# Designed miniproteins, single chains, continued (5): the designs that were tried, part 86

Each design is a single chain, and the fold is of that chain. pLDDT is the mean over its residues in the fold that is shown.

## One batch from the design tools (miniprotein)

Design m19155
Fold by ESMFold2-Fast:
Structure m19155 (fold): chain A 72 residues (1-72)
Amino acid sequence: SEEERRRRQREFALEVLRRAGAEELLKLFEELVRKAEEKGEAGLSEEELKRLAELVEKNREALEKAARELLA
């Protein structure tokens, strides 16, 4: 199901963030997930999504390494 798929994707994303040691990005991601669950995705601001993208870029190498370790 789509619900099960999204749950697994979220679990994977959280594990990647934890393994990468991206604490600021992890906290933001958890906050945005909570907001999306409370108000739906429409409750997320453009500024919040931009900040998420910026933190992902800053941590890109660590995230890619963590994802490779989890997938292989």
Scores: mean pLDDT 77

Design m19156
Fold by ESMFold2-Fast:
Structure m19156 (fold): chain A 84 residues (1-84)
Amino acid sequence: MKKKEEQEKINRLIGLILRAIGYILEAELYIKQGKLEEAKKALEEALEAAKEALKLAEELKDEKMKEIAEKIIKEAEELLKKIE
């Protein structure tokens, strides 16, 4: 009876990826508005969500979701570097 547990983990993984993407989009908007402190907080939230998603993708052995999480981490780090 592991299909429900795997579905819950997959749903959590998707939720974390969507949350991370949402924070990156919010951060990009804040950067355009010159709200760099708000952008930094959004990017820190995006990194936390994406790193948690990466760990779940590794646990699930989902290479595609791992690549997506790694790309999100890289985008968030590049945006942080731009505003630091």
Scores: mean pLDDT 85

Design m19157
Fold by ESMFold2-Fast:
Order: structure tokens, then sequence, then C-alpha cells
Structure m19157 (fold): chain A 111 residues (1-111)
């Protein structure tokens, strides 16, 4: 029980650190989503990133899932217009997926 709680805390801390380190790239992806999918999608991605940075553990996981979906959608649209934009968004989506997986594992350890 105590070992699982310690592992979950370490996973959450690692996920938060990755979020902070990649903040600029995530807001860049939100701007690209605005240009590719429209202003509502860009705003949704920006709010999801802000929730992931500042929310509770439960809010963070849900926000990360939404951010991954929006980044993947922007990547698919971007790939038809500009391969460099698609590569950037793919890297962002992969990083968000890694962070979401860390939170998922932490939540599963705490069940």
Amino acid sequence: MEEKIKEAKELIEKAKELLKQNRGDFYGAARMAELLLGPEAGERLRKAIETALNGSVEEMYKALQEAVELADEAREVGAKRNPATARYLDRVAQTLKEIAELFKKAVELLK
C-alpha cells in the first residue's frame, strides 16, 4: 500500500515536470490548432493545457486526454497542408500521450 502511494506520487511529479518543460510547445500547438481547426478548437486546447498545469489529478488526466485528441486532429489536418507542421504536432501529441500515461498509471496505483 505505502509503496504504491510513493510510486504514484513519483509518477505525478514526473508528469507535472514534463508539462512545465514542454509548456511553450503545448501553447504553440494550441495556436496551430486555432489556425487549422478554428478558434474554438485552439481555445479548447489552450484551456485543456491550463487545466492540466493547474488542476486536481482527476482534472489533469481528463484535460490531457482532450489535449491529445485535439493535437492529433490538428496533426491530421496539418499533414494535408504542411509536413513540418504535422511533424511538430505529432511530437506534441506523443509528449501529451506520455504524460497522460504517467497520470493513468498513477490513478490505477491509487485504486
Scores: mean pLDDT 81

Design m19158
Fold by ESMFold2-Fast:
Structure m19158 (fold): chain A 55 residues (1-55)
Amino acid sequence: SELEQAKKLIERYRKELEELEKNRDTVPKDVYDSMLDFLRERIEEAEKKLKELEK
């Protein structure tokens, strides 16, 4: 279902964000900040979709 797909997508991006934070010292700060913003935006979009699907 779309609900399950949205939940899996959120889980995937949250795990990617956790891995990014673990490897913070291996990338330039500007690259890290850009990737962090990208992942947070994707999570927010997926969470918004999830809320719409639950209504």
Scores: mean pLDDT 80

Design m19159
Fold by ESMFold2-Fast:
Formats: C-alpha cells, sequence, structure tokens
Structure m19159 (fold): chain A 86 residues (1-86)
C-alpha cells in the first residue's frame, strides 16, 4: 500500500503549509484517509499522525483547529478499533 503511505506523508507535510486553505484541506483529507487505510498502515503512522494533529489543533487559524480536532477524534476512534481487534 505504497500509495496510501505516500499520501499520509504528503498530507502531514501539507499540515505545515503557509496557506491556511491547504492546512484545512490536509486535515480533512487525513481524517477520510485514516478511515479508509489498512490497519497495518495506520498502526505504522499512528504516532506521527497523532503528533501532527495535536500541532494542527494549536494552529492560529480557527478552521484549521476545527479540522485538526476532527482528525484527533478520528484517530482516537481508529485506535480503539485497533485495540479491540487484538
Amino acid sequence: MEKVEEEFKKLIEELKSDDPQVRIEAARRLSKLVFKAPDEVIEKYLEELQKAAEEAARDPNFDVRIAASVLLITLAVKKIELERKK
């Protein structure tokens, strides 16, 4: 699933963009991708995604903070699902 891993890397980088619109889109796309991605890929990137989402939740732009909060909730739900499969 090389394409999904590259998409995660790209979107995590886009969360650091100087353009708030790009950061909002990146956070929203990450939330959708987290629900679609294979469990193995999520487990591999979970810590990096969590850190990036926490940083974005402190963004000076309100809409970026809201989108990042949705991403944090999505990651929390996915983490619970992964724990229940063990």
Scores: mean pLDDT 82

Design m19160
Fold by ESMFold2-Fast:
Structure m19160 (fold): chain A 58 residues (1-58)
Amino acid sequence: MKLYRATRDFPARLPTEITLREGDVVEVLKVVNENFLLARNLVTGEVGYVPRSALEEL
């Protein structure tokens, strides 16, 4: 399981995106492109797209 931590808040703008709060731990399910990952937020249980720039690898 590949875990990342949110380094900043990210408000979802699209229904396919998920909201991140700083400190949230996410599981990366798929690398989509250079800018976005498909991830599960382990705090909220939401699954969707998140920007790579908002995350750091654990």
Scores: mean pLDDT 85

Design m19161
Fold by ESMFold2-Fast:
Structure m19161 (fold): chain A 55 residues (1-55)
Amino acid sequence: SSLEEKLRKLEEEIERLGEQAADALAAGDWDSFDRLLGRIRDLEKEMEEVKKKIS
């Protein structure tokens, strides 16, 4: 379904941003880390909304 495809894309994007956030943290780039965490949180909220529509 379109919702299932959207869920997969959200999961992939969150994983990529998580790796970028880990890299920023390791580099001491707290500004990038905070920005990336904010984006991850927004995507996690969207993912939970999609999950509720599927379940």
Scores: mean pLDDT 85

Design m19162
Fold by ESMFold2-Fast:
Structure m19162 (fold): chain A 58 residues (1-58)
Amino acid sequence: GAAARIAVTFGGLPEEVAEAATRAAEAGASLDELERRFGPGVGRTAHGAVRIARSLGL
């Protein structure tokens, strides 16, 4: 989705990680859950990308 593209393009995440992490964030996963699952910084990047995508109506 749009959030995954933002996480790849501006967050520097690998495509597969961006897709999995942003999908989990969109499903309501907390920042702590994302960081435990994907690693420090990855969860924060995915959470930020979802927030940006939503603010832009994407």
Scores: mean pLDDT 82

Design m19164
Fold by ESMFold2-Fast:
Structure m19164 (fold): chain A 62 residues (1-62)
Amino acid sequence: AKEKLAAGAAALKDADPATAAAVVGWGGHQLGLSPEETREAALAGGLSEEVAEAAGRRNAEL
């Protein structure tokens, strides 16, 4: 699950930051990952620290 989210995050590296954070955050929540796991997957996928943190926060708010 976390590995699949990281691959998804890598596919979004060229997307705008807000879209990347929203999609990865939602994906992490749908996969049953914690906000921290979602943030880690985003970082593993190559997204910036700011986008990864935003994705984690998005997961926590869902």
Scores: mean pLDDT 80

Design m19165
Fold by ESMFold2-Fast:
Structure m19165 (fold): chain A 82 residues (1-82)
Amino acid sequence: KKLVDELIKKLKEILKEEKDEVAKSTLEGIIGALEANKEDLTEEHLKQMIENLDEMIKEEEDEGRKKALEKAKKAIEEVLKS
């Protein structure tokens, strides 16, 4: 619960500084999904999201989207480390 709130906060800060439109759209999508599922997301779900993001990053051809996915992965890692 608190971890998901911290993650949403970090991602919103990243979004506020982002200038690439594809990266913005990607971050907005991730934030929206987290907000919609906030009460159901556990620490185990966040760990699974890191694995899913890593696979998405490997297959992503758009640099803006890849950058957004990498920032999201890093934010989840930082929240789990807290």
Scores: mean pLDDT 83

Design m19166
Fold by ESMFold2-Fast:
Structure m19166 (fold): chain A 89 residues (1-89)
Amino acid sequence: MREKAERYLEEARADLELAEEFLKKAEELEAKPGRSREEVQQAVTYFVAAGLLVAAADFHVRLAVELLGEETEEARELRERARELREKL
């Protein structure tokens, strides 16, 4: 049970790290003056991908909490990170 919950928390952490990377890339493209059509499309793609990753992380944290029967400090940290990222979307 704990091993499976730990895997879900690892998956959530990886998803959030990738979401943060995609949001940073989207922000860099958005800050660029004279953006091409391709750069605008890439920024949109990064925002959409980040949103999906945040949703996946929330799902994995929920599964981990259900398996553990309690919200651990790590699960709480990951939920807070997901909430902060969602506010930027």
Scores: mean pLDDT 85

Design m19167
Fold by ESMFold2-Fast:
Formats: structure tokens, C-alpha cells, sequence
Structure m19167 (fold): chain A 72 residues (1-72)
């Protein structure tokens, strides 16, 4: 996963997927996407953890599917 995230086009697609799910399920975390560089990278780990605790299994499966599409 991490090696594919070195591609800027893939990074943008993955960030777009995460922003979409955050906007739908955890809108209070949208401010994280205003961060840059290492702060954004660290905050994304927290966003993913929050999403895994708040999303249903169906919503988590949808998130994984969309990330896989972005990585393809």
C-alpha cells in the first residue's frame, strides 16, 4: 500500500476518497485536510482509526473498495 502512495496521482485519489467518507460520516474531522506535509500524514492515521470505530462493516467495506479503486 505505502509504495503505491508515492505516486502523486494515487495520493490525490486516496485523499479524495478519505475526504468523501469523512464528509459523510465524521464532518468535524474535515479540518484535517487543510493540513500539509508531515502533519497531514500523521493526522490521516488518526482519521483512519476514527473511521474504523464509527463506520459500520458495510461502510468500511465501501471505503476499502474505493481505496482499492484509487490504487488501481
Amino acid sequence: MAEKLRDPKVQEKVLAVLRKFVAEHEPDLLHVFDLEGSQLAAAISGVLLRLTTTLSQEQLDALVKEIRKALA
Scores: mean pLDDT 74

Design m19168
Fold by ESMFold2-Fast:
Structure m19168 (fold): chain A 50 residues (1-50)
Amino acid sequence: SEADKLLTEEERKYRNKLKERMQKIADEGAKQLNLTPEEREAIEKALEKM
């Protein structure tokens, strides 16, 4: 991705690990809170910006 050009290899691994953790939290929250499609999309867009 474009962001990968600006990051070191270690920073990319760290960012990817954070994205995976945040995605799991978002998925769990969506299931527990019965989130709307709009709320889920907002979370996905936030994760993509990382």
Scores: mean pLDDT 73

Design m19169
Fold by ESMFold2-Fast:
Structure m19169 (fold): chain A 81 residues (1-81)
Amino acid sequence: VLEIAKKGYEIAKEALAALDEAEAEYPEVAELIRETIEEALKLFEEALKAAEEGDEKKAEEYIKKGLEVLREAGRRIAALE
């Protein structure tokens, strides 16, 4: 569980870095994605804390919430097409 939470956090962090390069060409889309990734990052940070404290169930709950936030962003982007 700790490993999954850490990987989720790292992926979200890498996505933010990649987004900085795209922002100049697609600022409105970049803004929407950035806000969503930042929300997911907070959830994965909470998952990491719970996992470090040995609360695997709480960590899994935060991981699930983080993934749902990312899926919701994908739906919103698709709706704008």
Scores: mean pLDDT 72

Design m19170
Fold by ESMFold2-Fast:
Structure m19170 (fold): chain A 58 residues (1-58)
Amino acid sequence: MSPLERLVAEMIAALKAGDDERALALSQEYATAAGWDPSLAPSIVAVLRRYLAEKAAA
């Protein structure tokens, strides 16, 4: 399993637990590991929240 896959799984777990601070921190690590700008971390969290909300509604 890639380091990026592990970070995504940890972010999903943090969001499900309502730990927004941990989710944001993990998203900053994800952006850095992917070679992206860390300022994208809030956008990554927003995308994952939308994904989880859509999945819960289905």
Scores: mean pLDDT 79

Design m19171
Fold by ESMFold2-Fast:
Structure m19171 (fold): chain A 91 residues (1-91)
Amino acid sequence: MEFEIDEEVAKELAANKEKIREEAAAAIREATAALGEAAPEVEALLLEALDLFLEAVEAAAKGDLEKARELLKKAQELAEKAAELEEAALA
């Protein structure tokens, strides 16, 4: 059934991936600009986490659920590190 994740759905998700990344990257830069000295490190971690998350979505769309889970775990670890730095900068 083509309504499940298959090659056609993966192609449509790939077409939307670039726009999603562009909009999310702009939002990350704008949000991190308020963090001062910590801004470059938090921005870099969040952008890397975004890239891993988008790769995980692509892997899941292709049926590679093991790779998708591995990439999501790495994205979560980077996002958690960014959150710790953000909390330290705001405290």
Scores: mean pLDDT 74

Design m19172
Fold by ESMFold2-Fast:
Structure m19172 (fold): chain A 58 residues (1-58)
Amino acid sequence: GKKGAEEAIKLAEEGDGSGAGAVAGMAGQDSGNKEAARLGSQGTVEAGKEAAELVLKH
């Protein structure tokens, strides 16, 4: 959940789109947020950051 989403945002801010996407996607699955999991699977910095923010807003 939240800790994974925070790590994903940090990775995205460092420019690691694949890392951010993977971590945010897992955080989305763990929290049951299917939209965050889907966005995280795209492997881009922007999608990973958006996925992480969805998990954090819950």
Scores: mean pLDDT 76

Design m19173
Fold by ESMFold2-Fast:
Structure m19173 (fold): chain A 63 residues (1-63)
Amino acid sequence: MVTAEDVRKALDIAREEKLSARQAAEWMGLSSEEDIELVERAMEGDEEAIRKIAEKLAEMQKQ
């Protein structure tokens, strides 16, 4: 199950690799504009955005 901590680690890697929010979202398998905005907010430290990304990635893993 994807957790908020897993998302924080992914965002840390994205920052180290100097990825944009769009590139980080694509790397996580997210392609919608809403998801890109969510990743941008999460990269700014929005804990609610981090939680929502974790929930979305967990749902994708069930499919």
Scores: mean pLDDT 78

Design m19174
Fold by ESMFold2-Fast:
Structure m19174 (fold): chain A 74 residues (1-74)
Amino acid sequence: SMIDILSEINLQIQRLRQAAKDNNWEEVKTILEGLIKFKESLEPDSTAAISIDLQLRALVEKFPELKPLVEKLE
């Protein structure tokens, strides 16, 4: 269901935020790869895909070190 999908996205974003706070860049890369691969399986204009994009953009603003990693994986 959409609720289950959005809940999973939120969980992965929380894990990503925590890994970035901990400077655990190996974990950051693993979670980002998973999120981007999941996004590629979704319709580009879906609520889930838009949610991933908005939340990743917000994290990049807070953790600028994420920007090169996100750009390399897209």
Scores: mean pLDDT 81

Design m19175
Fold by ESMFold2-Fast:
Structure m19175 (fold): chain A 55 residues (1-55)
Amino acid sequence: SSAKEREIALLKLGKKSVDDMIAAAKADPNTKQEVIDRLQEARDWLLKQIEKLES
């Protein structure tokens, strides 16, 4: 239980960091679309891991 709760907390912190990176990337007109796409893939993976652990 405790180990699982800690893992979920770390994944949620990771998702927040990726969300902040996506916002910064979108705000910069020099950011390549492939960078945004990779960050969105990372965000989707984190969401799936959180959902799996909370199921």
Scores: mean pLDDT 88

Design m19176
Fold by ESMFold2-Fast:
Structure m19176 (fold): chain A 75 residues (1-75)
Amino acid sequence: SLEEIAERLREIARRVLDPEEAEVVDRMLDYALAHDDVEVLLGVAHQLAAEARRRGDEEAAREAEELAREALALL
C-alpha cells in the first residue's frame, strides 16, 4: 500500500537525513498520502535515493529505489 511505502521512506529519511530534513520528508509524504499523489511519493523516493548515495549509503539508496518501483506498480 502507499501507506506502507511511505512509512518505509520515513524510516530511511530518519537514518540518512538530519532531523530537520526528515521532517520536510514527513510533510511531503503526508501530503502524498492525503491526496493519493503517487508522483510526489515517487519524487521523494528518488530524491532520497540520490541523497543516500551522495552520503555513501548505497544500501539505503537501493531500498528507496525499490520503494519507488513498488509505488509505480500501484499506478
Scores: mean pLDDT 86

Design m19177
Fold by ESMFold2-Fast:
Structure m19177 (fold): chain A 55 residues (1-55)
Amino acid sequence: PLSPEELAALFDEWVRRYLAGEMTPEELAAFEKFVRSLTPEQWLAMLDALAARAA
């Protein structure tokens, strides 16, 4: 499985591309599936890693 840091990096890249309007409909569907596949524990760990990246 991906580490929280790897999940955070992946999520950060997906969000960046979404905000830039660069995502295809297939990529949007994959992003939604990815987000919905995460457990609450994985979400919290990923958010913590994202906060660490932003600091």
Scores: mean pLDDT 77

Design m19178
Fold by ESMFold2-Fast:
Structure m19178 (fold): chain A 57 residues (1-57)
Amino acid sequence: ANPTLEEAEAAREKGEEAAAKGDRVTAFLHYGKAAGIYEALGRHDEAAEAVAKARAL
């Protein structure tokens, strides 16, 4: 199925939750998923923010 904005937001939230818990691997995977979905939806700024958060882990 085509990804939705809700899926991107959910992945971003899971990434933030994992990062807050110190789970860098889980955070990286969720931020990566969020970035991919945002990019597919043409939301380049949100995609770039998710990538930046993943790189900062």
Scores: mean pLDDT 83

Design m19179
Fold by ESMFold2-Fast:
Structure m19179 (fold): chain A 64 residues (1-64)
Amino acid sequence: MSEEEIEEEARRLAEEHLAIVLNDPVAQRVARADTGVDLSTEEGRRALLELMVERRRELLRKHN
C-alpha cells in the first residue's frame, strides 16, 4: 500500500471504531478509563480518533 492509501484506510477504520464507541456508553466509559480522554468534548473525540488512526497506520505498515 502507498502511504496515502495507508492514511485513508487507517482513518476509515478509526472513524468506524469511534462511531461504535460513541453509540455505547459502556465503551465510552472504558475508553475514558484507559486513555483519560473526555469523549463528551470535541477535543477528546479528536484526540481518541488520532490515537486510533496512528495505531491503525502502524498495523498497516507492518503488513506492507
Scores: mean pLDDT 78

Design m19180
Fold by ESMFold2-Fast:
Structure m19180 (fold): chain A 71 residues (1-71)
Amino acid sequence: GPIDEVEVNRALALIAVAISRNILRQAGKEDEADALEKRYVERIDSLGEELNREKTLEIIREAKADTDAAV
């Protein structure tokens, strides 16, 4: 059957968060990495089936901006 668009969006958002977490951990910023992961995972979970393309791209952009600001 067709891929669930919400499932794809969730996977993309979680991958972006994982990349951000790993960048911060490699920079020795373990507390910031844990805080970022918790914040964005909770946001992704709270959106559930409402995680559309626009909200997914917003999460990806914000996670990158937070990572860039922290490094």
Scores: mean pLDDT 87

Design m19181
Fold by ESMFold2-Fast:
Formats: structure tokens, C-alpha cells, sequence
Structure m19181 (fold): chain A 81 residues (1-81)
């Protein structure tokens, strides 16, 4: 699906740009949101809200520089949903 492609692209960029721990947290969060969206009938709005909440929790533990990267990746994912 288009959402699976978006998630795969975001994971590839995150792996290159984020610290390993931040990448692992984002990888898990993206898989959770993808599962809810594809298997449990979550709306695009619910998927975006869930992703924002999970990303905010990750961002709270990152440097300002890594937070900016994470927020950029989130914005790109949301723009394509």
C-alpha cells in the first residue's frame, strides 16, 4: 500500500539521520500506526494523531537537532497521508 511505502522510506531516512535508539523507537511507533491503519480500520486522522503522540514522546528525550530531524520526518509522513 502507499502507506507501507511511506513508512519504508521514512525508516530508511531515519536510520541514516537519527541516533540508533531514536530510530528503534520510531521504527516501533511506525509499525504500530501502520498496523492500526491497515488492520484495525483507523482513519487517516486517527493515524496522524497516534503518530504525533508517539513521536512527541520520542522527541522529548532527544537533542534539539535530532528532534528537528524527527519532526521533519513526521511532517513528510503526514503530508502523504
Amino acid sequence: SAFEEIVAEAKAEAAARLPREAFRALDTALDLVLHEYTEHGASPEEAKAGLRKLVAAIAARLSPEDRAILEELLARIEARL
Scores: mean pLDDT 82

Design m19182
Fold by ESMFold2-Fast:
Structure m19182 (fold): chain A 104 residues (1-104)
Amino acid sequence: MEESVLLATLAILAGALDFIARALRRGGISLEEAKKEALELIEQAEEVIKKLAEHLGVDVSEFLKKLEELKEKIEKAKTAEELVEELEKVVELIKEEMKKLLEA
């Protein structure tokens, strides 16, 4: 099913965001580069979740609102520590939404 491919894509995107958070903690990536990569990955996750929601007939408006709030915090993050905190919240939000969609 197309839903399985979309769920696998979300898992990959969440893993990539977690990798960026770990790289930030180690100083292996700059704050600016991490923000750019994270925002691109989050935008991809948003589109994948919207497509899944359409296919499953479920409401994801609360998820999208929370994701938008986290995107704003990511854009405003001034330190690696602040960015890591917000990225971890995005990863958890995606995982929770994936669980809801998988059981829908």
Scores: mean pLDDT 84

Design m19183
Fold by ESMFold2-Fast:
Formats: sequence, structure tokens, C-alpha cells
Structure m19183 (fold): chain A 98 residues (1-98)
Amino acid sequence: PSPEELEVEVALALLEIYLGIQRSIILDKSKTLTKEEMEKLIADSEAWARAQADRLVKRLEELGVSPELVEQFRAEADALIADTIAEVKKAVEENYKK
């Protein structure tokens, strides 16, 4: 891969690590928090993850990564965040049904 493509891969890997940590925290907290508190925690975690994606976009732009590759990162980051949040919401809902 090109150096620019490698920077995009690194940014995506960092976002995956951030989302993995947030998932672990949310699932652990689901054992002690109310459903309403969990909904707020999930919303706050989604906002935080989006802020981290924005910071990674800024880093890629500062490194001179092409606009096309930056847009590719944004699209992949948005999908990754959406998928992770949907998975976590499903797991938390199932926990409160039992």
C-alpha cells in the first residue's frame, strides 16, 4: 500500500481499538446501571467515538492524505461506529429483558 493508504489503515485500527474499549465499558456497566442510565451512556459513547473519528480525520489532513482517502476513512468510520453502537444497543436490550 501507499504511505497515505497505510495512514488510513492505522486510523481505522485506532478507531476499532477505541470502539472495543467503549464496548467493554458499556457491557460491564450494564450489570449495575438502570436502562435509562445505559441509554445515556451509549449516546455519550457514540458522541465520543464520532469526536475521535473527527480527530483522526484532522490528523490525516495534517499528514497531507488525499481528500479521496480522507472521505473513504469517513465512510468506513461512520459504518464502523453505527455497527458497533447497534450491536451494543441490542446486547443491552437483551440484558434488560431477563
Scores: mean pLDDT 84

Design m19184
Fold by ESMFold2-Fast:
Structure m19184 (fold): chain A 84 residues (1-84)
Amino acid sequence: AEEYLEKGKELFEKGELEEAKKYFEKAIELDPNYAEALINLAVVLAKMGEVEEAGKYLKKFAEILGSDHPKTIEAEKRVLAAML
């Protein structure tokens, strides 16, 4: 799962959003509770304009860590920044 996460991050940094999405989806297929893959997928979806899907994965991330967790607050800020 981590290999797919790292490849997805590399593709995202290069602006290859569709390919990054595919790799983050593969990471989540292997580990559905992989919090870091869930938030990176939400950020990519937000940057692609897929706001409803981004919200779905952000919500799942919040369910895993808790809504008041510092990493959840950081994740919400990252998703919002990607929409701008």
Scores: mean pLDDT 80

Design m19185
Fold by ESMFold2-Fast:
Structure m19185 (fold): chain A 58 residues (1-58)
Amino acid sequence: MELEKKVKEAFKKLVEASQELLEAQRTGDPEAVARAMEKARQATDEYFKAVEELEKSK
């Protein structure tokens, strides 16, 4: 159950990071885009790690 919550939280962060990246792209600010890309990368890593932990628990 905790691992499922972790996956859901990581996915939520991934969605938020994706939305921030889209906003940054609309701004046209290279610094904003770079920051948003870094957050998206971190969120993606967290999500895959959480999914892997869930799979290993089976």
Scores: mean pLDDT 80

Design m19186
Fold by ESMFold2-Fast:
Structure m19186 (fold): chain A 69 residues (1-69)
Amino acid sequence: GETVEALRKALEKTKAGDVEGALEALGEAMSKTGNGEVRNLISLAHKALLDGDYEKAIEYLEKALKLAE
């Protein structure tokens, strides 16, 4: 669905070091999901990206993808 596609884009951008693109994709995923656990993981990934912790951001995004599937 649209949430899964946005999360996959965020993960790809994060792995590429494109923080701006990753944050844009996270914003789209947040707007498309009604799942509270997915929303929480998106918020954690957002904070990790702002902190420069790309490994944690990837972990949270992969967990969000598993829940959104």
Scores: mean pLDDT 86

Design m19187
Fold by ESMFold2-Fast:
Structure m19187 (fold): chain A 84 residues (1-84)
Amino acid sequence: SMAVHEQQMLQFMSITGPGSAKNGVDMAKEYIDRGMDKLALRAIDDSVAQGASVKELEELRKEAKKKGMKDVEKYVEKLIKKKK
């Protein structure tokens, strides 16, 4: 069942790190790690729509900076300023 699988994933996420919804943030981080700038921007937008915190966005900005993804880094900085 999809419901059982979803609950197992939520429990795993809770055990491995504090936080509620990591789907959009985790996807954005994965795309940043792979150098997929266009997909990373879409995942960042999805994460914001899902209620991503300023702290989670700052983590994404740091990863984008580390990878040299200037457009992604700049976009996340703009979102952080708009949110807080």
Scores: mean pLDDT 70

Design m19188
Fold by ESMFold2-Fast:
Structure m19188 (fold): chain A 57 residues (1-57)
Amino acid sequence: MAGELIVQGAELIREGEELLRQGDLEGAARKYEEALRLFREAGVESPEVERRLEELR
């Protein structure tokens, strides 16, 4: 079960990176926020994702 949340979070990060490439900072931030939520539900810390999100704000 936790592994599924981690996979979904990783997919959201990829989508966020694509949005950043397109210049959609708000869309990317939303994807990173959702990924971070899924990682927290899985019991996984993601400091790299947290830093990226802070940089977008």
Scores: mean pLDDT 79

Design m19189
Fold by ESMFold2-Fast:
Structure m19189 (fold): chain A 59 residues (1-59)
Amino acid sequence: SLPLPADPVMAAAMREAYREARRLLAEGLSGEEALKRLVDMANTEVARRAAEEAVRFLS
């Protein structure tokens, strides 16, 4: 199950972050490496927070 917040903007950002985090972890990256890569790609605070929450949940 995928935990998503009620806010639609954050929910959309978290769906994307979960997809990318799952892919990176499946490729063998650590949680720290996955978080760094997702944060480096984040262009907004919402995307950065979504990346942090996604990696925290999956690792």
Scores: mean pLDDT 80

Design m19190
Fold by ESMFold2-Fast:
Structure m19190 (fold): chain A 71 residues (1-71)
Amino acid sequence: MEKEREEYRENAEQARKMAEFLKDVDPELAKILEEISELYRELANTPDPEKRAELQKKIEELKKKFVELRS
């Protein structure tokens, strides 16, 4: 659990930093990364397995949108 929580926190921070950089060049992609970052932070603080699974699905959907917009 703790190792997973640390990974989620790291993923959230990485997404936040990437969003900050992209704000100046692609605000739409930056917004998606900000949403991913927020979901990872929520995931790190959520002990409920069912809610964790729901948050992971939302993150995956946003990652697909990110790829589609980048492509």
Scores: mean pLDDT 80

Design m19191
Fold by ESMFold2-Fast:
Structure m19191 (fold): chain A 74 residues (1-74)
Amino acid sequence: SQSDLDVAIQTIVTEVARVIREGIAQGLSLEEILARVDKTIDTLSKKYNLPDDVKERLLKQARNYVREEVERAS
């Protein structure tokens, strides 16, 4: 259902935010954080059987968020 999809998306967003925070706290490069975020989204999208369009949207949003957070931390 759409509700189940929304829960899956929220779970992925929460995990991505954790990965970004930990990467910044560890002093990882932008490239390393982006790679970890991409892997996280790929793994969880497969686990929850997300539609490709939803996965692509999450990837774009997450990559932009990483860039913004790394810039703020700089």
Scores: mean pLDDT 87

Design m19192
Fold by ESMFold2-Fast:
Structure m19192 (fold): chain A 60 residues (1-60)
Amino acid sequence: TVTFEATFENIEKAIGAVLRAIGEFPEAEVTLSGTTVTLTVPDDPELVAKAEAFVAELQA
């Protein structure tokens, strides 16, 4: 598994990111701690690349 983290300005944005992650990565584990969203994906290079791009988009 590969894990990505994104920290948001507030809980509302973090919840929005969780909902998007669940929709985009049904095979992944998504957790929320405070305003930090953790996305854990299988060791699939295509899913890892997609998750990396997704996290980068959320941080832009």
Scores: mean pLDDT 80

Design m19193
Fold by ESMFold2-Fast:
Structure m19193 (fold): chain A 62 residues (1-62)
Amino acid sequence: AEAFLREGTALLGQGRYEEAAAKAREAIRLDPRYLRAYDVLGLALSFLGRVEEAQRVGRLAR
């Protein structure tokens, strides 16, 4: 989980939002309680313009 989140965070910093979202989804798959992975996924989806998906992810993390 941590390795995928570290990769996802680095990809966000590089503007590679689709890949960042994919890494965050893998982190969530390995540990659904990993709240930081939901944050990374939500940010990546927001930058991709997928606001509706980002809002759903935010609700899951809360």
Scores: mean pLDDT 76

